# Designs tried in a protein design run: designed miniproteins, single chains, continued (3). Part 7

Each design is a single chain, and the fold is of that chain. pLDDT is the mean over its residues in the fold that is shown.

## One batch from the design tools (miniprotein)

Design m8212
Fold by ESMFold2-Fast:
Structure m8212 (fold): chain A 71 residues (1-71)
Amino acid sequence: SEENYKKVLEEAKKFADELLKKPGTTLEQVIRAVSEKVLELGKKYGLSDEQIRDIAAKVLLYAYIEYANKK
C-alpha cells in the first residue's frame, strides 16, 4: 500500500540519519547498511521488488547528499 511505502521510506531515512551521526562511519558502510535495511523493511511491510528498488534508490541518494554535506 502507499501507506506502507511511506513508512518504509521514512524509517529507512531515519536509519540513514542515525548511521551518519556515528563517528567514523564511511559512505560505503552507510550504503551497505541502508540497502540491507530497505530490503528488510520492504519485505516486512509486503512491498513489491519494484517499490523496494525505488525506495533504495531514493534513500541512497539522500544518504549520499547528507554525507557530502556533513560538517
Scores: mean pLDDT 85

Design m8213
Fold by ESMFold2-Fast:
Structure m8213 (fold): chain A 96 residues (1-96)
Amino acid sequence: ARAHLEAGRAAFAAGDLATARAHYERVLADPDASDEQKAEAYVGLARIALEEGDLETAEAYLRKAAELVGPTHPLLFEVSVELGVAKLVEAVEKVT
């Protein structure tokens, strides 16, 4: 699980969203992955969804992460802010 989380982050940083997604999905499929590691994979998938403009999918992944580690866990702070900003931008664009 740890190696796939690190590889997923590296792929995301390089802009390879497909490879990043595959690594995060491998963490979720690993029965030995901890709840924190699975939550980290869901956070990674939420960031990929944000990059793709899919706010509904990003929110769904964050809800899954929050179910594993709790909604106030530090792991969720940055991506929750990113989702909130993206939702505001989308709302403004839809009105104009």
Scores: mean pLDDT 76

Design m8214
Fold by ESMFold2-Fast:
Structure m8214 (fold): chain A 100 residues (1-100)
Amino acid sequence: MEQVIQQLQEVSDLLTEAEKALLEGKYEKAIELLERAREQLRALRPLLPEQLRPSVEQVIELLDEAIEAIKEGKYREAMRLLVLATAGVTAMLMWLLEQK
């Protein structure tokens, strides 16, 4: 369980870096960071408690939508989606910490 918490924290860090890249106009870097976060979440999915699987799927969907929004030049929408994805990861972390 501690390894899963650490990996979710790494995802949170990637999302923070992506937000900074997006704000700085570094769109290709933002996409790369979001794709890395999405890949880590997909790898974590089978390791997560059943109760968190809908949450991780929702976050992955939000990241897919954010990547597409960036590609379409919809940077404000991408930021909105990224904030929601970050909130989802935080909620999953808080849930896991409360189980200890």
Scores: mean pLDDT 87

Design m8215
Fold by ESMFold2-Fast:
Structure m8215 (fold): chain A 86 residues (1-86)
Amino acid sequence: DLISREELERGLNVFLDFLKTDPENGVERVVGTLRNLKPQLTDEELVELAVRLVKSLPKEHQEEALERLKDVLSEELLEKVKEALK
């Protein structure tokens, strides 16, 4: 494919910058992005991406994002994300 993993990371980094601009809508964008990419990522990659996306949000919105991610991530993966955010 024309989109490499590094190019995807660059695109996500730009997206993270926009998430900081609109934190109120950031939670839904984080959840939507992870939901759409879940089939293409390994569990490890999905956790790493989730950490990056959630970490870009203000601390108060991070808790809301983690709650919403229960719809996308298994409890095991969500727990790994929570550990990485400490």
Scores: mean pLDDT 75

Design m8216
Fold by ESMFold2-Fast:
Structure m8216 (fold): chain A 77 residues (1-77)
Amino acid sequence: ELTETQKKLLVLANYLFEQGLISEEQYNQILEEINKDYYGDNLKNAVKVFQKFKNLEVDGIAGLETIIALNKLYEEN
């Protein structure tokens, strides 16, 4: 049903919410963008929050280092 990319982003959204790094409202907005397969401002902000938390470069772009960290999170969950 969901693509592998959508599944990884869903795990990211769940992780950020569980860590208390995003609100329930922000979480729901991120889920809506994931379900639409749309990389909007809410997903970009979620990636930036994740990058800050993992001490990565904060650009909101899924570059190599961010992709590696996301893949590791997905594999662990």
Scores: mean pLDDT 80

Design m8217
Fold by ESMFold2-Fast:
Structure m8217 (fold): chain A 60 residues (1-60)
Amino acid sequence: SVQDVVMEVVREGQTLPQDKFDELLLRLQQVLDDAQRNGWSDEQVIQRIQDVWREVKEES
């Protein structure tokens, strides 16, 4: 589930300018690292991934 959402966001993000795509990848990795460190649920991780994708997309 989390992996599928990450893959979908990364695929869609390939349409972004390279600098924004690099930012997206970095922010997604930070979400995954924070989730593992803090024991977030899959639902919390998915929501945060979706929030990051929306933020990067709106500022691109």
Scores: mean pLDDT 83

Design m8218
Fold by ESMFold2-Fast:
Structure m8218 (fold): chain A 80 residues (1-80)
Amino acid sequence: SELEKLEKEKENLKKQATFYIAGVEGGLRYLERHGSPEDAERVRKLLEEAKKSLENGDYETALKKAQEAQRLIDELLARL
C-alpha cells in the first residue's frame, strides 16, 4: 500500500537524519575546542535548523540540513 511505503520512507529518513545530526554534534564539539568561534557558529546554525526540522517531522529537510552541516565540518576540519 502507498501509506505503508510512505511510512517506511519517513522512518528511514528519520533514522538517517538522526545519524547525521549525531555526527555533526561530535564534529561541532571538536570545532569548538580547535577551530574559530565563527566557524563553530556556522555549523551550530545548520545543526539547529536540522534539529528543528526533525522535531517538526520534516525528516527530508532535517537530513539535507544535517548533511550540509557535515560537509561544512569536513571542509573546516581540513583547514585546521
Scores: mean pLDDT 87

Design m8219
Fold by ESMFold2-Fast:
Parts: sequence; structure tokens; C-alpha cells
Structure m8219 (fold): chain A 70 residues (1-70)
Amino acid sequence: SAAEVILRNAIRDLAPLSPEAAALLREALKQLQAGDVAGAIALVERAIEVTEGEARRGVESLLAKVRDAL
């Protein structure tokens, strides 16, 4: 799905900035693949909480894109 592609790209770009947030996004991708949209969104929101600066802005933009793709 478009949401899965968006998450994979975000994981790649975020991993060098925040390995912890990238791990949360990998779990969000697994939840989307399992059909748990609410669980995936909750994990993206947690990734915002554990990031700051440019990484946080990136995850906030990601949340909007994932919602639009669902």
C-alpha cells in the first residue's frame, strides 16, 4: 500500500537520526501489514514523542502522509 511505502522510506531516512524512532516505525509497519491501523498510528505518535528537531518534524509530516494514504 501507499502507507507501507511511505513508512519504509521514513524508516530509512530516520534510522541515522533516531534509531529508537526508526524501531517504532518498523513496528508500525508490522501493525499496518497485520491490518491494525489504530496500532500503527499510535506507534507513529510515539515516534514523535521520542524525537526532537528535524527528526520530530519529519515524523509529524509522516503521520499526516500516512493518514492521507489510509
Scores: mean pLDDT 85

Design m8220
Fold by ESMFold2-Fast:
Structure m8220 (fold): chain A 120 residues (1-120)
Amino acid sequence: MKSPFSDSELELKEKGDEYLAYDPDLNLYFPVPKELLDDEKELHRYLAFLYELIKKLKIDVEELNKKLLESKDPMLTFLNALAEKAGLPEVKNLEELLAGLVKKFGQDFIDELILKALNQ
């Protein structure tokens, strides 16, 4: 499966009920639900959106990778690393993270990220 950011192949590692998709050009792991692996277009949109979030919040990629590799729940660990950096309380899913970001930074924050992700 090709990366949306480069011509490189994503390296998939199964971790519990999820996958970690590693992009060697970004040196970054993304937690991926199994359902998205069957839809490359939706997977690419999902990864592009998460990457724009990582950049906008100025996440330390090395520390994030370490936390994800050591985690038993990579998705929850990923979402809460972003929530903590944004100064939000703990979240249980992506919808709670997005709601918290909208409440704190306004709808334009999310709209800008979606627009940038669609242009990747």
Scores: mean pLDDT 82

Design m8221
Fold by ESMFold2-Fast:
Parts: structure tokens; C-alpha cells; sequence
Structure m8221 (fold): chain A 70 residues (1-70)
């Protein structure tokens, strides 16, 4: 993967992480509904899982951005 591709993927992950962290976002709502429907999670469990996924995506985006600059 080129440095440019890595930087682009980092940006995509950062944008996705921000959307997932925002409860008013359509992406957050869709992810919560998906986890409830597919995995039988409660809304509370699904929202906690989406929040953790957003945190992980942000951390990964930071690592990919750092790698692109290396």
C-alpha cells in the first residue's frame, strides 16, 4: 500500500469513527440497529459496542496516518 493510499484509508477511518461516535449520525443509528437485529444485542449493549468500535477506528486511523508519514 502506498503512503497516499494509507493516508486516504486513515482519513476514511477517521470520518467513519466520528460518524459512529455521534448518536445523531445515521451511521451510528444504522450500526446500533444492525447489532440489535443480527446479534440480538440490547440497545444499551449495541450502543456500547458502537462506541468502542468508534474508539478503535480512531486509534487505527492515527496509526495508519503515522505509518503514512514514516
Amino acid sequence: MSAEELAAKAEELREAAEALADPSSPLHRAAVDYLMEEYGLSREEAEAAVRRAAERARALAEKLEAAAKA
Scores: mean pLDDT 81

Design m8222
Fold by ESMFold2-Fast:
Order: sequence, then structure tokens, then C-alpha cells
Structure m8222 (fold): chain A 98 residues (1-98)
Amino acid sequence: SAAEELRRLLEEARRLLEEQLENGPTVEGLKKIAELLHRAYELAQQLPEEVRELVARAGEHVMAALTATLAGRLDLARQHLAEALELVERAIEKVEEY
């Protein structure tokens, strides 16, 4: 189902976000996470608005982290990634309700 595929994508994004926080943010890693969250957002169109909003906000923070990483602002990038991780975890909880 769309919910099962969305949960799988969000769980993969969570794992990669945890790796980026542990090992330090990389442009390649952040681009991969952004692609996963974009695919998750498309699937979330079939679910309640609150799930779509959580995924969209997580994607915005990943893009902000990418911009910060490109600028050499790694502490700011880590802050945005921590916020993205929290939003992804909330999205997973909401998807599991369906």
C-alpha cells in the first residue's frame, strides 16, 4: 500500500539522517535524503494533510542543511538535520496509525 511504501521511505530517511548526524553532513548524503523525502511527499498526497506537512517540513530542513553544508556551516547543518529527524520520526508515528 501507499502507507507501507511511505513508511519504508521514511524509515530509510531516518536511518540516513542518523548517519549524517553521527558522521557529519555531506552534500551527497543530503541530496539522497532530499530525494527520499520528495518521493515520500508524493506518496503522502494520499494520506491526511498532517503527514504531508511533516514530510514537507522535514524536506525544507534537509534543504537548509544542504545549503549550510555548502557554505561550510556544519553546526547549522547539524541543527537542521536534528529538526528534520524529529519531523521524520513524527511522520512515521502518524503513518503507523493507518
Scores: mean pLDDT 89

Design m8223
Fold by ESMFold2-Fast:
Structure m8223 (fold): chain A 99 residues (1-99)
Amino acid sequence: SSVLDFVRNHEKEELRALLAEVAEEARRLAAEEPDPARKARLLAYAEIYEALAEDSLEEEKVKKIAEELGLDKEKAEKLAKLFLAFQNKDVEEMEKLIK
């Protein structure tokens, strides 16, 4: 997986810097988004990526955001585990979850 190789080949600090830039871009796109559903999704991405950039993402926060976006409980839990594994640079756990 190209994503897993990217995570494996970059230091945690480099990944956090990239996530901060992506979060800022998501907020800029959200400010210009006329569709409320797409705007809410962009803001959700920004919030998750900001927390990842600060090494402060919590499982409960991801589950709440995913459920607010209309994902079922099982998908929300899987998404939360995936983002937490990414935060911890746990590539083996990410690979198991992406199956």
Scores: mean pLDDT 84

Design m8224
Fold by ESMFold2-Fast:
Structure m8224 (fold): chain A 74 residues (1-74)
Amino acid sequence: SSLAELITAARRAAEAAGLSSAVTLMVLIALQEVHDGEMSIDEALERLRAQMERLGVPEAQTETALRLLRELAS
């Protein structure tokens, strides 16, 4: 339930920030991996930045996505 609540809050925050569906999904996956202890927050932030750079995501969306992941995972 706590993970489901966190995912719901993250999705709402991403939608409010105007993130694309693809970027939102990447943030949710990274957040789940940090919550499950599969990655540290620093590892998740590095991987998320690399994924967004590879996909050509605009810098403004990249910075917003990284900020949301940091805020929700810390």
Scores: mean pLDDT 84

Design m8225
Fold by ESMFold2-Fast:
Structure m8225 (fold): chain A 93 residues (1-93)
Amino acid sequence: SASEELQKKIEEAKKFLEELVKELREKWEKMDEEEKEEARKKLKELAEKYAKLPDTAENQIEAIVEMLKTIFGVPEELAEKIREIISFLVEQE
């Protein structure tokens, strides 16, 4: 059924994000102190940039995607897939 198919898509999206968070945590833990300081500096700059923008779901998702690309080196194609998955899950709340 359409309802069953939607539930399956939600579960697949959640699993994808759980695996992504795990991979990002492992990348962070493998960074040396110099890499972590540079990442913290970039995070602060991104936070200041997005704090000046309207507090919309679109801007919050853009902040996450820019963080993934800029700090964690996520490729553009994967970043777009992550954007679509987060947007989908936000619509399902």
Scores: mean pLDDT 83

Design m8226
Fold by ESMFold2-Fast:
Structure m8226 (fold): chain A 73 residues (1-73)
Amino acid sequence: SAAERAALRAELEALKARIEQLQAEGKIPKDVADRLIAQIDALLAAMDSMSLEQQRLGVESLRYMLEHALKES
């Protein structure tokens, strides 16, 4: 639905803001933050052509990558 797509978009934008804040705080390296942000921007650009399931999997993958980056940093 349009509401579900809007919620997933908002979640990606919130993840991007979170990554920018974590990078500013020195909690993740700049190169890692830049790569994650690039992947979020790519997913945001592609969202309208993706199924809801593909969008959800993309968001889950990004959350997993962020959690991993925080543990490795």
Scores: mean pLDDT 84

Design m8227
Fold by ESMFold2-Fast:
Structure m8227 (fold): chain A 89 residues (1-89)
Amino acid sequence: MEELRERLREAGAPEEVIELLLKAYEEALRDGPAALRAFEHSVELVVMALRGATPEEIRERYGTPHVPAETILRKIRAEVEELIRLAAE
């Protein structure tokens, strides 16, 4: 939890967004190892998106040649925008 909180804070996520992601982490822990792994990968992408990562940087980090990096980045940005919107409510 501490490492996750620090990474999100360094990426510039608002404290409310950090708390929402920590709750999602607890839910992933309940759902099992596969959900936790998916959550951890999503957090890495969220951090990169918050820092303004390019599609090339996303591809380099994950080595996902079969999925366009732009598609992954677009999805992550939409998720980040939704989390910020929910935190603002």
Scores: mean pLDDT 65

Design m8228
Fold by ESMFold2-Fast:
Structure m8228 (fold): chain A 102 residues (1-102)
Amino acid sequence: SEEAFEQGKEIARELFEKWGELFPTVPKEKREETLSKVLETTESVEQLAERLETIYNMRKMAAEVSAELGEADGKAELEALKKFEPIFQEKLNEMRKLAEAS
């Protein structure tokens, strides 16, 4: 439903704000650009949830590779992602419940 999609967009905005707090090295402008593109290129809460999961998994993979190579920034990002993962999964689950209720 339209209401479910609007609620999903609000959850996505909250996730990106919380991510910004944990990843201060990512420029705010880049974070806002990514959020804008995600919201502009999705048409349902299900598509929104899938895209956010893809972005999260890609960032985690990149951080794991960087950390394995001994890069300090990659290790810091991986630790921040591990702290963020419970919050991300909870919000992703909320979006998926909205999709099922629609």
Scores: mean pLDDT 80

Design m8229
Fold by ESMFold2-Fast:
Structure m8229 (fold): chain A 68 residues (1-68)
Amino acid sequence: SMDEKVQQLVELFLQMHRLVAEETDPEALQARLDALVAQIEAILATLSPAQRQEALARVREVVSAHLA
């Protein structure tokens, strides 16, 4: 469902945020970021443009609340 995909995207974006904050090795950072970006892109590819816009707006709201 859309809600499940939004939850997966939230988890992936929060993982990216933690990774950028904590990983000091540039090679490890790049490899792990590439893996997370590939997962995000795979989920977004299953969505229409309208669904993608809705999902990203919901992800932004939830991620912002977690980082506040």
Scores: mean pLDDT 86

Design m8230
Fold by ESMFold2-Fast:
Structure m8230 (fold): chain A 76 residues (1-76)
Amino acid sequence: MELPEVSEEEIEEYDGVIESVEVDKEKGTATVTIKLEDGRTVSATIPAKDAPLLKVGQKVRVGVAKGELLAITAAK
């Protein structure tokens, strides 16, 4: 079996749908929950000011680097 022991960024892209957006007014942040095509769920924290730009049911593209870095790009 190949076990890549590279700590360098290996970015994998997944298509997903926004399941929920939870605004935390105390922190000034919002937690976005995205359901990936694989059926797994990932969460990302964004500024609360950007939360209104994201809507439940919206398609997004998610970039994951070794499970720690999460980039969200609106797709369509």
Scores: mean pLDDT 67

Design m8231
Fold by ESMFold2-Fast:
Structure m8231 (fold): chain A 87 residues (1-87)
Amino acid sequence: SLEEEAERWGEKVVLAAEGLAEADPSIAEEAKKLAELVRAGGSKDDITSLVKKAYDLAKTQELKEGVKRLGGLADKYAELRAAAQAA
């Protein structure tokens, strides 16, 4: 179901965000907030804002690429969750 698929993508976002928080302390707070927001079923706008903030704070190209990948996972999660809620 769309609900089960959204839950699986949400878990992927949380794991990726937690991994990114462990990898670099400069974005750890924003990554942890993103994981908590996803667990709480936060809005797409709030998720997008945190991803953008983490991207702007990232000091290396490698870290920025990591945040871009996290953003892609978060977008997929938000799409699936919205579709599940609309059904």
Scores: mean pLDDT 81

Design m8232
Fold by ESMFold2-Fast:
Structure m8232 (fold): chain A 93 residues (1-93)
Amino acid sequence: MSEEEQKKFDLEVELALLEIQLAVGRNAFERAKKAGDKETLRQVAEDYERIAKRFEELAKKAKELGYTNLAKQSEDMAEEARRFAEEARKAAE
């Protein structure tokens, strides 16, 4: 495997791990929302903002390396994470 292929693989693994974190956070959000747990909802919002930033950083790295599909997927996931952060913040009010 070339150094370039290894870099692409590392970015793909990071994307997959962040997608798993986003899915786990959705379960935490739904449970906290049903329970009226505002403290957990605030934590979920902060976690989603952190995940969104990591997707944005991943998209930037992918663009710099010419991995256009990976960059687009990472951008779309960043937008989804930011939408969920906003939803969690509103639920915490």
Scores: mean pLDDT 85

Design m8233
Fold by ESMFold2-Fast:
Structure m8233 (fold): chain A 75 residues (1-75)
Amino acid sequence: MGAVGLDEVARVVADLARQGRLELAAELLEAASRSTPDPEASRALREASRLVREGRVEEALRLLREKSEELRRQE
């Protein structure tokens, strides 16, 4: 998985959350965190996974959007 895929991950997480599949959304975020070579992206994905597990989906999506914009400017 590419380090710059945070926007796509956020979209998939939002879709899974609408379906009530929060555990799958959290697992996706955790897997993405382990697959990315970027430590900042990895940290954001892991934190978003925790937020999703706590039902804080809007905060998780905001975190991913903000980190995606930061990483886009660095590449």
Scores: mean pLDDT 79

Design m8234
Fold by ESMFold2-Fast:
Structure m8234 (fold): chain A 56 residues (1-56)
Amino acid sequence: SMLTVTAGTATAARTRALLAERGLPAPRIVDDGALHAADVDAEARRLVDEIARANS
């Protein structure tokens, strides 16, 4: 099934990098242009785990 996620610019970039490191296919990641996040690494890791689970 198609998974689409929306993330701020930094979180989207970090999520793509982590997916590439793990050899996972990238879903549609919509960059909403938001430049602020409380914790970019934590958000990116949550998204990667969600995407990995969806692809299992």
Scores: mean pLDDT 71

Design m8235
Fold by ESMFold2-Fast:
Structure m8235 (fold): chain A 60 residues (1-60)
Amino acid sequence: MEAIEEAVRAAVEAAGGTVVSVTVREVDGRAQLNVRVEAPTEETLVAAVQAGARAFAEAA
């Protein structure tokens, strides 16, 4: 899970976002991802969230 969290953080930051928090959990065989992201603009925020989601899909 730590490697997935690092991949998400790196992708978000590369897109210009800032990761406030990221947590990956498994509960009753179900994966849960909680991410809080901040960015200077809405356009950067969308790009950062999309980059993070792609990194999560590739690392998981």
Scores: mean pLDDT 77

Design m8236
Fold by ESMFold2-Fast:
Structure m8236 (fold): chain A 70 residues (1-70)
Amino acid sequence: AMVSVLFSLPFSSGVSVSTVRDHIKALQGELRSEDSSPQGFGFQATIPASAVDDLKAFVEAHQGKFVQLP
């Protein structure tokens, strides 16, 4: 099953947008949107439900925020 997720990474994390794209692709997911704000990058993606814990751990390890959408 595929799930929708919303996450953000602060600019201070040093994680590039290309690194995020590669990570989502490695999880067999798809990036739906990429946005920037004064505080960092925001992303919406569709990923396999089995990949949720991996992506959440990646985001939290880089001081980001992660939310699974209904």
Scores: mean pLDDT 82

Design m8237
Fold by ESMFold2-Fast:
Structure m8237 (fold): chain A 89 residues (1-89)
Amino acid sequence: MEEEIVLEIYDEDLNKIATFKIKYKDGKLEFEVEVYDVSKEIQEILEKIIKELKKMEEEQVDLKSLREKLAEINEELASKGIYMKEVEL
């Protein structure tokens, strides 16, 4: 079974700044990131979040733990005026 979570990240002006793809295939977690042309300030915020997600990939966390961490990340990003949207597949 393959499960995929696609997250589109937007700045305060609703410009798309990144896309995060998270895949579960045969119980294995894989994480892919695309970052668009962004300011240094936004780049630093995204780098911190990417590092946290890469740690979760390394630790091979379950879907429930991943969803809980994504909720925490969403709250942190929202506090900085950054919007995270899950794409319906």
Scores: mean pLDDT 79

Design m8238
Fold by ESMFold2-Fast:
Structure m8238 (fold): chain A 88 residues (1-88)
Amino acid sequence: SEKEKLKETNPEAYKEYEKLVKEGEKYIELAKKSKDTDERVENYYKAAEAYQKAADVARSNGALELALESEINAGIALLQGAVERVTK
């Protein structure tokens, strides 16, 4: 798998990738737990930033499927943040 290949080829890049994916997941959970619209929006956008950085790390190391997965997650987070902004 691309995940195993990245772990073998560049273990430090893989650690940074996993750290950023986990950061994105943490921000999604913070957004879901918040009852304040502005706080939800902020956390969704922070999640998107983390996932985009994860995609950049994966792409730079030739892990294109991992990069696409993280870009999809970033797009979903941006959409969720945008929806929160237009609904009170």
Scores: mean pLDDT 89

Design m8239
Fold by ESMFold2-Fast:
Structure m8239 (fold): chain A 84 residues (1-84)
Amino acid sequence: SSWRLSLDLSVTYQKGETIVVFLRVSDADGSRVYTLLGPVSVATQDNEVYTVPDVTLPFDASGVQLLGAVTTKQTLSVNGQVLP
């Protein structure tokens, strides 16, 4: 099975800025921490508000814990990589 994680994150960004969400998760015994690349979004208008959607982990998340989420605002060209 997989888990859906709700992220209480909203970011205001400007036209052409890219928001990249990084998720930090721990395995069941806390011995390993992973950084997962989450959603990527590009603003189409100035003062656009982006609400980060719920994230579904692409693996069996039994015993995995979400430690936190970090957003990085970057000015990138429109040919940046988009996650499915």
Scores: mean pLDDT 60

Design m8240
Fold by ESMFold2-Fast:
Structure m8240 (fold): chain A 81 residues (1-81)
Amino acid sequence: MSPEEELEKLLEVLERVLETAPEATAVYVLVAAQEIRDKYKDNPELAIELLEKLLEWVRRHRPDATRAIAVIERQIAELKA
């Protein structure tokens, strides 16, 4: 499965969470971010790209999830260092 297809599947899960349990979205976002980091630990450039796309999705659908946003921003910054 391509990285794009894996991100698409994660986003589909997050969209379902938004509909059924929106309050849990931040937790599921952090799990998705960790899965991206673990899977692409040997390819930081790809991990950054996928995390930036996840971050854009969170900012669009749950801009109030400030802690989750801050964690992902920190993870991206650490990978760029």
Scores: mean pLDDT 83

Design m8241
Fold by ESMFold2-Fast:
Structure m8241 (fold): chain A 76 residues (1-76)
Amino acid sequence: SVTYDEELTVPLEEIPDRVREAFAAGKSVLITPDVPAGGEVTVPDLDAYQLVEDMVVERALIVRILPGGQFVLRYF
């Protein structure tokens, strides 16, 4: 099991900003896209993940897409 500091339901357009905020705060966050049932889910903007890869940090955020379109941010 994975432990999360927060679980959020977030509009698709806000996901990149929420990822950046989670990284800045050092939080593990489960993000569920706020989309209508049967709506198409666009793959999230992974620029926030690239910021983690470009930085030497004591923690790394991993952005994952789970079955059902949920996103997971976790620091290590």
Scores: mean pLDDT 51

Design m8242
Fold by ESMFold2-Fast:
Structure m8242 (fold): chain A 65 residues (1-65)
Amino acid sequence: SELEKRKEEALKELEKNSEYIERVEFEGDKITIYVRSTSLMDLASVYMVEIHATVLGLEAEVIEV
């Protein structure tokens, strides 16, 4: 499915770009990204994932742990 492929690509790109990610969870059409207190530079990558997920009908959240 296109949605599943996008979810995997988003996860892969995010983890490649940031070592501050504790974990990522998918729940239906929602992606939740758990991060440690991150620098503003890493936040840009997370924000990009949110944008891509939203365009494909997914909802993205970022939660600091």
Scores: mean pLDDT 65

Design m8243
Fold by ESMFold2-Fast:
Structure m8243 (fold): chain A 61 residues (1-61)
Amino acid sequence: MKVTKENVQTLLDAGMSREQVIEAIIKESELTEEQKKKLRELLDKDLSDDEFINEVVKITS
């Protein structure tokens, strides 16, 4: 899966929770253990949807 702002927004718009979006990205993308940890840490942060999307794309770049 290519992790783009548009793709992450599409998953959220489809009614997926942030946890479901992160787990889908982890499953579909070949990520390091550090990247997986950073993605899961985003769930503990009070982020806007735009901030969440930007951080997800940044971590997976």
Scores: mean pLDDT 81

Design m8244
Fold by ESMFold2-Fast:
Structure m8244 (fold): chain A 68 residues (1-68)
Amino acid sequence: ASAEELQHAGRAGYEVARAAGLSERAADKAGTALALYQGGSISAERAREILIAHGLSEEAADRALAAA
C-alpha cells in the first residue's frame, strides 16, 4: 500500500475510535493497527484483536476494518 493509503487507513481507525468515545492514545493505537493491516504487516484477525484490546466494541472494530 502507498503511504497515502496507510495514512487514510490510520485516520479511519482513529476517527472510529474517537467517535466511540476512546482517548486520543487509544485512538492512535486503533489507527496504527489499521495502517499495519492495510500495509499487510498483520492479519485482519490480529488487527481486530488489537482494536478490541484498546477499547473498541466488536461492531466498531468490524466497521473500522471495513473502512480500511
Scores: mean pLDDT 80

Design m8245
Fold by ESMFold2-Fast:
Structure m8245 (fold): chain A 57 residues (1-57)
Amino acid sequence: ASLDLAIEQVLAYGREHPETLPLFERGVEEAKKAPTPEAGFQALARYVREADRVLAA
């Protein structure tokens, strides 16, 4: 489904940017614990924004 695809894409991106990979892995764990797909996407988005901040620093 779309959430599973989003998880695959953020992990693939994290492998290209190893300094961000732990953040994406944490985001995936939070998404898997989420009660709804919408909550899962929100969890992923939060960690993607934090990873973006790390890359911008």
Scores: mean pLDDT 78

Design m8246
Fold by ESMFold2-Fast:
Structure m8246 (fold): chain A 85 residues (1-85)
Amino acid sequence: SSRIERLLRLADTLYKNAKSFIEAGKQAKKNGNEKAYERSLEYARYIAESLDQLRKTAEELGDKEAAEYIKKKLEEVRKLIEEAE
C-alpha cells in the first residue's frame, strides 16, 4: 500500500528527528543550557506521540508488521528520552 509506504517513511524521518533532539538536549544539559535541554526533550516527546499515532494508524489499516516496526522505534525513542532525563 502506498499509504503504508508513506507512513513508514514518515516514521523513519520522525525517529531520526527524535534522536537528533535527544542528542541536542544532552549537549545542552552538559553545557548548562537548561532551557534548550527542556525544549529539546519536549520536541522529542511530541515526536514520540506522533510515532504512537502512526502505529495506531498502521494497526487500523490491518498492517501488523508496519505497526510492530513503528512500535519498536517508538519504544527506543521513549527509552532514550528516559535516559536523557
Scores: mean pLDDT 90

Design m8247
Fold by ESMFold2-Fast:
Structure m8247 (fold): chain A 68 residues (1-68)
Amino acid sequence: SMEEDVEALIHLLSEVLGLDREEAEAALRKIAAESRSREEFREKLIGYLVSQGLSEALARQIAGMIRD
């Protein structure tokens, strides 16, 4: 479900980037607010993750967890 996918992303961002749950949720909400489609959300999430120091390959794998 979308809720399970979001929870998995929050948990992963907390572990990989060292964010607390509130910080991870706020980052995802900001990206969602700036996105008009799921494809834009994935692209912006990739850009955010790369800006935080992740490789593009890993960022794309993480963004790929979001189902249509």
Scores: mean pLDDT 78

